# Designs tried in a protein design run: designed miniproteins, single chains, continued (3). Part 16

Each design is a single chain, and the fold is of that chain. pLDDT is the mean over its residues in the fold that is shown.

## One batch from the design tools (miniprotein)

Design m8559
Fold by ESMFold2-Fast:
Structure m8559 (fold): chain A 61 residues (1-61)
Amino acid sequence: AEAHTREGERLYAQGRYEEALRAYTAALQADPSHRRAWLNRARALDALGVRGAYERAQAAL
């Protein structure tokens, strides 16, 4: 989970949002309770045009 979350953060910083999304999804498959991965996944979805994903994730956490 942690390694996948870090990989996603690196990819997101590079503007590689689709790859960041895959890395965060892998982190959540390993640990569904990983709050940071779930929030960062929602942020990547917002960057890809999925409006409100980040806000919905914050409300659900």
Scores: mean pLDDT 73

Design m8560
Fold by ESMFold2-Fast:
Structure m8560 (fold): chain A 74 residues (1-74)
Amino acid sequence: APPLSPAEATRRRIIEAEKRLGREKGYENTTMREIAREAGVSVGTLYSHFSSRRELAISATARDLREIGDELDA
């Protein structure tokens, strides 16, 4: 697998913000705008990586499962 790119690092920050807000106040009370703010990115940048709240949730779940050799999530 290739090393983590800057775009992938940004996606991981967004996913981490989504997980943090989900833990604090639940999925239903977490919006794309709040996730962008928490991740320190613009809403436009967020939507350039994830086209919907559902897509972001699916990506976050896939990341949680982590593959052997993914050294990005400490």
Scores: mean pLDDT 72

Design m8561
Fold by ESMFold2-Fast:
Structure m8561 (fold): chain A 77 residues (1-77)
Amino acid sequence: MAGIEEDFRAIAPQALADAKELVDKAEEYVKKGDKRNAAIYSTAAMLWLALAEMGGADPADIAEVRERIKKVDELIK
């Protein structure tokens, strides 16, 4: 049980970095009009963001990335 929490804490910085990179790619695909790839990268960003949140990443960083994902999702409808 304790090991899982330690693993999430250990990967939280990388998970947050990956979530940011994935949402950057999603935003890039939105600009290109590629809704399918934007949706794929947005979904991947949300999954990595969830791991970062479980690992105790900064709530302000989590909120910022979540808002960016939400904006991508609204633009690709």
Scores: mean pLDDT 83

Design m8562
Fold by ESMFold2-Fast:
Structure m8562 (fold): chain A 81 residues (1-81)
Amino acid sequence: MQSIEEVVELLRRLREEDPRAAWTVVGMLVKEQTGKGVSELSDEEIAEVIRETFRSLGASEEQIEEAVEIALAAREAARAA
């Protein structure tokens, strides 16, 4: 399993280079935590899943909120495509 810092860094890089790939990674995290697809979840539900996942791994509050921001930005970019 990748460290929290590695996951946040990967999401940050993917959001800039390939927002669809960033959204795919978010979808994998959501599926692992909830068993549901990202299309079935609201922005608030996605944010909650990301917060719970990173909090359970011992992420700082700053890392948690950055991961949520990246995830929602990736979703918005995927909708615009």
Scores: mean pLDDT 76

Design m8563
Fold by ESMFold2-Fast:
Structure m8563 (fold): chain A 85 residues (1-85)
Amino acid sequence: IEVTPEVQEELRRAAREAVDGANELIKKAEDYYKQGDKKKASEYTIKALFLATVAMVAAEMAGDEELLKRAREVYNKAIELGKKI
């Protein structure tokens, strides 16, 4: 895989946006779960899992260990929430 400095910057940006997006999706899933809307809670949890996975891949390819750690934390939160649904 050819990871130029330009590609690394794009991957870091993509990873940051994906982490932020996954956190927002988890927040929405938690809100739906608290409202008793298990169907929407499940849908947003699945979306958060996919986005967190994308963030982990992008962060790893960029060599950004801090972003990778944050992506894994978001992924784990989504897994924990999924176990409640």
Scores: mean pLDDT 85

Design m8564
Fold by ESMFold2-Fast:
Structure m8564 (fold): chain A 62 residues (1-62)
Amino acid sequence: MVEAGRLASQGSEAFLAGDLERAKELYEQAASLDPGLLPHLARVYEELGKHEEAEKLRQQYA
């Protein structure tokens, strides 16, 4: 779906800008539309220091 890709692109831009809260919000929306984006959400959780949540996502998407 083009919508999930658009949200993921916006999340990536926010991540590169250092706006981790915005990146999290955008990737949460993207992953809800396309579970293939869960690894990107896990990366954002890692950067936020939410290592337990990131590990849980990786276990779901292993």
Scores: mean pLDDT 80

Design m8565
Fold by ESMFold2-Fast:
Structure m8565 (fold): chain A 65 residues (1-65)
Amino acid sequence: MEKKKEEAIKKLQELAVENPEVFEKILELVEKGKFEEAKKLLMEYAGMSEEEAEIAVEELKKLLE
């Protein structure tokens, strides 16, 4: 579990550097509860698997608390 979580976080950090506009859109979608749209963008732009995108959304939810 930790290894997949670490990889998802790393991909989030890379996305924030390489495509900050998409990263900001993903944060907005998570804040609005549009988790499926956020997962789709993470899979498309961060190269995440469905499982990694789910982990990334949960981590972003915790960050936005």
Scores: mean pLDDT 81

Design m8566
Fold by ESMFold2-Fast:
Structure m8566 (fold): chain A 59 residues (1-59)
Amino acid sequence: MEEYEKTLKEVEELFKDLPEEIRQAVLDAARIALRFGYPPERVLELAKKVAENLLKKRE
């Protein structure tokens, strides 16, 4: 549980400058990846991909 919280906090800090809706989607993706047993580094990569895809939709 605590390792989950640490990884989620890192995701939140990396994407803190993004709009709230995008940040929530990124955090949700990170939670799902952690539940599937992905290591933190892969969770961060997935979060970045989700953020990039959502930002492209805004344009």
Scores: mean pLDDT 76

Design m8567
Fold by ESMFold2-Fast:
Structure m8567 (fold): chain A 71 residues (1-71)
Amino acid sequence: MELEEIRRLAEELVRAAEEEGPESERVRELARELEERAKRLAEENKDNEEVLEELHRITGGAQARMAEIAA
């Protein structure tokens, strides 16, 4: 269920970047929250390859979309 929260946060981050720009305060706050939650989940599940792979896919996807918006 934590993975679903991280997916929602990643989508919210991308939407905020599209609506307010990638350098907005809202985007900075969401990016920090996503990083903190992802880091915590990774530490709690460091031996669970499936969770780590999905987490990496979610965060990497958000980063790629953010880079596209910033270009």
Scores: mean pLDDT 80

Design m8568
Fold by ESMFold2-Fast:
Structure m8568 (fold): chain A 64 residues (1-64)
Amino acid sequence: MEIDEDEVKVALTEMNAAIALKAAERGEYDEAIEFLKRQLEKYKDNPEAVAIIEETLKKVEELK
């Protein structure tokens, strides 16, 4: 059983993306977008995390 920092970052990113999407469903689009952009800056060194955040941002923008 090996857990590295990149796997943890991806898992946290998936959870955070779900939380942001739920906030957007409640009409808190600006907060969700701001949160996701901060996550993108924080995890920019992790391509998988970046992809998840970018897909979630697109989904939030479509939800507006």
Scores: mean pLDDT 79

Design m8570
Fold by ESMFold2-Fast:
Structure m8570 (fold): chain A 61 residues (1-61)
Amino acid sequence: MTKIVLPDTSSLSAAGLRSLLAVVEGEIARAEANPELVSPEEFEALKRAAADLRRALEQKE
């Protein structure tokens, strides 16, 4: 996929959400280090994904 699309977070366990959040935060760090490898739209999508995952984690655990 060219765009970052999250799976349905309501079906994920807290461990699954934490793992996915760690991956997304790692991609944000890589994008900050190499901004030419990711579009501004993809970078903003990563930040929104991280925020959504954090909110889902707060609701589960």
Scores: mean pLDDT 73

Design m8571
Fold by ESMFold2-Fast:
Structure m8571 (fold): chain A 65 residues (1-65)
Amino acid sequence: SMEEELELLGRAALYLLAERELFGEEAAKEAFEEAKRLAREDPELFRELAERGEPAAREFRRRLA
């Protein structure tokens, strides 16, 4: 579903932000666009990044709660 796809994109983007130690709205937007590009050009790498991003997404959700 679209919601599941957005969750995977978010996880991959969070992993990219964490690995590059980047912060802020513009960096998040760029990471999300890079995740979208990877999903199209290299789906296998995209899935790996999304899996690696799960711990970061869990931590992000914890901080927002």
Scores: mean pLDDT 73

Design m8572
Fold by ESMFold2-Fast:
Structure m8572 (fold): chain A 86 residues (1-86)
Amino acid sequence: MTVEGQKAFNQGDYEKAVKYFEQALKNGEGDPVENYLNIGKAYEKAGDYEKAAEYYQKAADIAREQGFTGAAKLFQKLAEEAKKKA
């Protein structure tokens, strides 16, 4: 998890948080599952439920590929809940 992304999120600057976590993905920093999950959370807090669902789904897909079936199921539920709010 990037320190800058987490700080932006905690300060309510969700657009900035997304940019930092996207930069982490581009640079190969941290866990890609955590980065996608954090982007999804930032979009959810910003009220962009469609994008939140997309990024939660990306986190679920990668977690499943890594063999973390429990985490993948949790992230799928987050994606489904976000879709219901859109």
Scores: mean pLDDT 83

Design m8573
Fold by ESMFold2-Fast:
Structure m8573 (fold): chain A 88 residues (1-88)
Amino acid sequence: SHLEEARRHEALGEEAVAAGDEIAALRHGVEALVHLALAAGDEEAARRIRELGERYLEALEAGEVTEEAKEAAQEAVALGAEAYERVA
């Protein structure tokens, strides 16, 4: 299920944080939020979260984190929080 996939990615993200791998942690965080949105039945939010998360991750990997990239990350987190409330 999407909820099980979200929990799996949350656990992998926590392992990445413990290992000091910030990029891997953020990738798993994005996947967890996407699967939470899908579990809530919100395919549009899932698509938006993926788009915003990938944009932020690309900026981090390029070493070019702009204010627009930070705003994209904040929007993705907000959408994920809304999805979490619907599945909790």
Scores: mean pLDDT 83

Design m8574
Fold by ESMFold2-Fast:
Structure m8574 (fold): chain A 56 residues (1-56)
Amino acid sequence: SEIKKEIDEFQKKMLDELNKRGEELAKRGATVEESRALLQEYNDKLKKKIEELKKK
């Protein structure tokens, strides 16, 4: 449950950051490549964090 708490908190922080950066990109007229890169960065960070926490 400690691990779940950390994952939940990390996910909330990442979602907030993603939303802010997504809003900025939208206002600047982001390319498909830029949007894809942002989503990939988010997914990679989340996956890595979950794997690290599960391994303990």
Scores: mean pLDDT 78

Design m8575
Fold by ESMFold2-Fast:
Structure m8575 (fold): chain A 73 residues (1-73)
Amino acid sequence: MSPLQQRLLTLSLEEIRARLRAAGVPDQYVEPAAETLHELAPEIKDSADIALALVRAGVPTEYIGPAVRALLA
């Protein structure tokens, strides 16, 4: 597995939610984003896949960069 894929597979839904909130993602997008990332975790190979999953979940572009950084920290 890629290091990014393995990291997301080891993060719980609660940890994903906490990291998204810490990145400043509004609560209305946190749950859809966390669920989408958890569902797509086996398909995620790099940071671009994480960004695409967040876009698919409806997260506004302004939060994508901070969210990706928080999830990789």
Scores: mean pLDDT 79

Design m8576
Fold by ESMFold2-Fast:
Structure m8576 (fold): chain A 80 residues (1-80)
Amino acid sequence: SPVEELEKLIEEIETLVNEARQALASGDLDRAKELIRKANELIVEAYDLAKKYNFPDDLIKRIEELRKEVEELAAEVDAA
């Protein structure tokens, strides 16, 4: 279902964000940038899915929170 597809995308984004934070903490900026790039691609996919289907507000808010988290993490990597 579209909801299950979105939940899977959210889980994949959360995993990529966690891995990117670990890479940043270890000083592996190239890996952190690649993981952030992949996370941003999945966020775009999640928003495209949201435009096609009517999702519960809690799922939309989770996408918005993840987008903000990725933007903040990208700024931290760029500053490093």
Scores: mean pLDDT 85

Design m8577
Fold by ESMFold2-Fast:
Structure m8577 (fold): chain A 95 residues (1-95)
Amino acid sequence: AKEAAIRAGEEAARAGLEATKASVNRESAVKGAAASIAGSGAVFGGLISPEEAARSARGAAKSAKAAAEASGTEEAKRAAEEAERAAREAEEAAK
């Protein structure tokens, strides 16, 4: 459970950054979001606490949502939705 929370937090943080970057290009948004989700769990898996992961994930989800609203692309919206889901999972696992 704690490992899942950390991974979800990492995914949310990366997805948020990728949604922001990808908002300027639809094709890049799809590739960026997919790569971010796949990569973040491997990079941080043991480095942060579940509580820290949950807080980081929530911040990333807020950033991703703002980026998706600003860009209006479907790919950015998907990345924001995925970041929000990951943030919820991180928060649940941190309890």
Scores: mean pLDDT 57

Design m8578
Fold by ESMFold2-Fast:
Structure m8578 (fold): chain A 63 residues (1-63)
Amino acid sequence: MTVEQAAQLLVKEGKVPLETAREAVELALAGDLERAKELLMEGGLSERQANSAVEFVAAHAVR
């Protein structure tokens, strides 16, 4: 999936703001998984949800 598709998924399922979702996806693809998780948690996800979301994005999203 694309960066935009991954960001839209986070908005729809996690109610994360779109700008935060895009930044988190870009960080995850850059390999900065800890910052990606932190951003998603700031966006309203629990630690468990943020961890799961980052792992999913890292496995399925491409640049």
Scores: mean pLDDT 80

Design m8579
Fold by ESMFold2-Fast:
Structure m8579 (fold): chain A 109 residues (1-109)
Amino acid sequence: ARQERAARAGQEVVKAINELVKEHKGDEFAIGVAKLDDDTSIVIFAVKENGKVHVKVYKITDGKVELIGEETIDAPSAREAILEVAKKLGLEIDQLWEEPAGVYVPKPG
């Protein structure tokens, strides 16, 4: 049950990421994922527009995607905005995707 729940939660995170990537194809963006527990992940989406980064924070629990935070910050890149928001929220980013540069798996701790 635990492994099955973790796998299902992972699939829902991937699905949410694919939808965000599809909506923002061609933009400078990054997506960070922080796993809180076997059933819950936080997804941070950042898109750079007009010298600022717009950040949205989603909580994914049991197949439900919930917007829990939104802010605009002054950061040099979408990636750096993800790391700044994660630090502010006390989250450790487990996986990070960046357009157009591809997939990163940083352990910032």
Scores: mean pLDDT 70

Design m8580
Fold by ESMFold2-Fast:
Structure m8580 (fold): chain A 65 residues (1-65)
Amino acid sequence: DKERQELALKALEAIENKDYEGAAEYLRKLLELEPDDKGTLVLLAYVLEKLGKYEEAKKYLEKAK
């Protein structure tokens, strides 16, 4: 799916540029398409920790199990 690939690339580019707010937006859009994707859940948790949103990060890590 081109949309998933494009969102994943944008999320990774945002992380590389330390744009964690932008990365979180793209990763949330990916989860709207695939709510149970463990890779996306773990990346979103990582990004949320960088933003100081530790409780939200923990919830996504629990979903990734």
Scores: mean pLDDT 85

Design m8581
Fold by ESMFold2-Fast:
Structure m8581 (fold): chain A 55 residues (1-55)
Amino acid sequence: MKERALEAARKTAETLKPYASKEEIKLGAIKVAEAEGLSKEEAEKIAEEVVKELE
């Protein structure tokens, strides 16, 4: 579950990075992680990790 959400969030962030702000990428990652069944709190952690990796 968590590994799947992290993978999906990473793909989303990489796709959006060329034309979206860091804040927009973070929001997209949160939505994708929640869609994988994670709580809002876990989704936010996943999004923060993904955004750090892209820097």
Scores: mean pLDDT 77

Design m8582
Fold by ESMFold2-Fast:
Structure m8582 (fold): chain A 70 residues (1-70)
Amino acid sequence: PTATIVLSDGTVRTVAAEVGATVTLAGVTWTVVHVDAAGGALLRSASGAGELGVGPGTTEISVEAARSLG
């Protein structure tokens, strides 16, 4: 399973819905730390301070939100 993330600057990223998968959003590296039964994933920033939930389909995220949480 794969989640698709669309940033407000038009950047499209895909990440495997698997614990340990990584994706770069707005210059910040995020790691999948949890996957739920519905196919959603919880991402944690490289600093460990930020968390971001993504759904099983396409999730839209602002560049500013991705950057400020990382």
Scores: mean pLDDT 77

Design m8583
Fold by ESMFold2-Fast:
Structure m8583 (fold): chain A 86 residues (1-86)
Amino acid sequence: SPINVPSAEELRREAEAAAREFRRMGREELARRAEEVARLAEEDPLEAHVLAAELRAEGARLEGTLSLNEAEVEEKLEEIRRALEE
């Protein structure tokens, strides 16, 4: 399957989700950078994609996770534990 480059709207949604996750983790600087990506997604999509790539790399380097906050990870782990009834 071809690699689908995210549309401006998809990038904005991803960046908005990342900003919420970083805020929940107390990572205000990363949240602000994610909000900047969301703002630029429609006005300058190339710059927004570059900043998004840098943010993902930096977030992964620092936290090991970009898509889930600690509470969401705990909730997912609890779901798995409930599913494993032996």
Scores: mean pLDDT 67

Design m8584
Fold by ESMFold2-Fast:
Structure m8584 (fold): chain A 60 residues (1-60)
Amino acid sequence: ATTLSATFSSPEQAIAAALSAMGLAPDAKVTVSGSTVTVTGDLSAAQTAAIKAILDALSS
């Protein structure tokens, strides 16, 4: 299983990132704790790259 996480400056940004991740990997477990999003699942290389790109874009 692959685990990806990022911490955001606001809970609203974390929720937006979590919703995007759920759309990209609907079978993955997506959790939000405060402003931190964690995505865990059997992700393809394409799903992993796309989720990393979204998390990096929204957390930088």
Scores: mean pLDDT 79

Design m8585
Fold by ESMFold2-Fast:
Structure m8585 (fold): chain A 58 residues (1-58)
Amino acid sequence: APSAEELAARARAALLAAGVSEEEADRVTQEILERLKAGASVDEAEALTVRAALAAQA
């Protein structure tokens, strides 16, 4: 299973691919990492990534 750090790194790459700035991607990635370390599931981390990308478009 991927570590919290691996999942956070993948989320960062996905946000950058979606057109989120490097600075914003780092902020969102840190939040995802903190939630994963607090016991959030992989599905929750993926949902948070998608929600953050959509919010950046609003």
Scores: mean pLDDT 77

Design m8586
Fold by ESMFold2-Fast:
Structure m8586 (fold): chain A 68 residues (1-68)
Amino acid sequence: SEEGYQAVGKALEAVGKGDKLEEAKEWLEKAMKLASPKEAKKLREGFEQALKHRDELGRAVAASLAAL
């Protein structure tokens, strides 16, 4: 659901802010195992970009919550 996508984004942001990068990576790996190979590659690339742009991720989460 839409709420599920927002929750995942928020969780990754929260873990990233707390310097719990290993926990965020574990969540990514679990999500990748449930996804198709194509989606798994996309998730990994998205996660790497999110780490480089943590403040942009925060803005995206805030915008999603405002639309909720």
Scores: mean pLDDT 61

Design m8587
Fold by ESMFold2-Fast:
Structure m8587 (fold): chain A 115 residues (1-115)
Amino acid sequence: SVLIKAGEAALKIVRGEEPDAEGYLALGTYYYAMGDYDKAIEWFEKAIELEPSATAYLRLGQAYYKKGDYEKAKEYFEKAIELDPNNKTAWKNLADVYEKLGEFEKAEEYRKKAE
């Protein structure tokens, strides 16, 4: 459960202990769900510092996309795809970014990669 992992990570921080990467991902996911994208980004960045993963980069890209920072969203979705080329969600999100940047031909190409 993301909520249980986020709660466990929060308790570790209050006690002056460092959570693991999954704990930081759970905290980021919790704040993302609450619409606090700045805090979500902080926790996803801490997860990446401990253990870079396709999931962490995907979540970080999604948070930047919600903030309207499409260039950073693009960068992190590309990193997610480098680690996991089979991540259809990352390809779809990258296509959505190219559409926001007005690059419709690339958006169509990458949308096909998501299928």
Scores: mean pLDDT 90

Design m8588
Fold by ESMFold2-Fast:
Structure m8588 (fold): chain A 59 residues (1-59)
Amino acid sequence: SLVEEALKLFDEGVKAYTNGDYEKAAELFRKAADIFEKAGHRTFAESYRRLAEKAEKKS
């Protein structure tokens, strides 16, 4: 499902963030947010976009 795909991207983003790869984490969080938006989960999309912004600022 779309939600399962977004959750996998989130998991990969968390791993990238933990490894200090903030640019990759931001990209993965943005991809997850886009999928949640398409699935109609706007609140989750907004939360994941904010995570992407935080990751970018830590680069």
Scores: mean pLDDT 84

Design m8590
Fold by ESMFold2-Fast:
Structure m8590 (fold): chain A 60 residues (1-60)
Amino acid sequence: IEELRKEIERLEKEIKEFEEKKKEAEAKGDKKTAAIYDAVIAVLKGAIDYLKRLIEKLEA
């Protein structure tokens, strides 16, 4: 359980880093790179949701 919570924290930190990189790409007009970062952020958010569901089941 603690390892899953630490993994969520790591993924949340990565999302923040990719959100900053996406903003930088958007500011530079690099639409392709911004779209790639947006897709990565979506995948990471999905992983967090999955891990949260696992924690919920383990705490029940």
Scores: mean pLDDT 81

Design m8591
Fold by ESMFold2-Fast:
Structure m8591 (fold): chain A 105 residues (1-105)
Amino acid sequence: NAMEKAKEESERLKKKGDVLLGQGKFDEAIKYYEKAIELNPEDADAWLNLGEAYLRKGKYDEAIKWYEKAIEIDPENRAAWYNLGLAYEKKGELDKAQEYFKKAE
């Protein structure tokens, strides 16, 4: 059915984004993650990786927004909590960073 095909295509696009992210091609990775999320908005890892691409670009507020989406879908996602802490640390909000690092433990 159309929904199952969309989930399969979403996973394929996410994996392409992951390769581009690993190569430092952040803007290209973002485009692939955005397409993956459009097809499957319940994939917490796609939101997490979108946030990581923005974090690596120094776009901390955008990174926080996307990490919060990942946690909304999967509250047990340790990587999302850790990366929220890292984003707040990069913004100089050290007390908030500490609380999120604690949640990642």
Scores: mean pLDDT 90

Design m8592
Fold by ESMFold2-Fast:
Structure m8592 (fold): chain A 80 residues (1-80)
Amino acid sequence: SLTPEQREKIRGLLQKLANELQALRDELVAKGASKAEIEAALTAKKDAFLAQNKASLSAAELARLDAAADAVIASLVAQA
């Protein structure tokens, strides 16, 4: 499992990403975007965020952040 320091790092990154995903989802909903368009846009934002942070994250940290972000996206799309 991840160390306490790694968990705190992932928590902070996930919180930042989740806030950005929520803001993007709310913008797209206001524009009348479909659930499919919202899912595609949120997934693209997740991929870009992970790519930006890849050099500072271990494979295990990256996998945890990716999985946690996917759960956030699923929740945001379901609520759209």
Scores: mean pLDDT 87

Design m8593
Fold by ESMFold2-Fast:
Structure m8593 (fold): chain A 87 residues (1-87)
Amino acid sequence: AEEYLNKGEELFLQGKYEEALKYYEKAIELDPNYYKAWLARAEVLYRMGKYEEAIEDLEKAYELMPDSHPYKEQLKKSIELLRKLAE
C-alpha cells in the first residue's frame, strides 16, 4: 500500500493527477484502512475540481484516523469548509 502511495505522491507533485489517482486507488484497494491513501486521493480530487468525491474521501480518512492523531480535528474542520464551498 505505502509503495503505491509514494508513487502517487511523486506523480501528484509533477501535476499528473490522473496517474496519481490510479496509484492511490491501488493503495486503497490493497489496504482500505490506510487513511493516508484516502487523504492523498482526496487532495487530487480537490485539485481536479471533484469536491464532492474529495469530501467523501476525507470523511473516510477521518473515520480511519486514530483519535490520538494531532491533525484529526483539523481534518474535521477542513471537511466542514469543503462542504460549504461545494454548495
Scores: mean pLDDT 82

Design m8594
Fold by ESMFold2-Fast:
Structure m8594 (fold): chain A 99 residues (1-99)
Amino acid sequence: EAAEEGARRAEEAAREARRRAEEGDAEGALEAARRAAEAAEAAARASATPRGAFVAGSGAGVGLIGAGAGKAAGEAGAGAAAGAEAAARGAREGAEISA
């Protein structure tokens, strides 16, 4: 249940990051991506199994890397949104494995 809640929060943040990126708000997209990564980490900590925690944690890591790469490439909004989506995916898969 806690892992499920973390996955839901990560998915909501990922949707916000994509919307902000489409609006040209790179700073807002990066902020939403950070929230998605934090929610994915929370899902990893709440996972009942080591495999569930690994999948959720891996998603959070990929999300943070994606956000950083986008910033460095000058496409911060698009990179942040892609990173947030990766974090949300990892969190959801981790929660499903832990259920």
Scores: mean pLDDT 66

Design m8595
Fold by ESMFold2-Fast:
Structure m8595 (fold): chain A 60 residues (1-60)
Amino acid sequence: KVGDLVRAVKDIKAVDENTLALKKGDVVKILEVLDDAFVKVKSLSTGEEGIVPADALEKV
């Protein structure tokens, strides 16, 4: 949900300017839940924002 800290369970590649690339183990904050498949997040390590698949994230 919005405000949760979650961790990437695998490497994620950015496919366009709206998606965010993450490495396995990166911790991000959920900014917005777009649907059941995608969330907008902010990387805590880089400060970058973007969309990532929800199934590639786990709660910390």
Scores: mean pLDDT 76

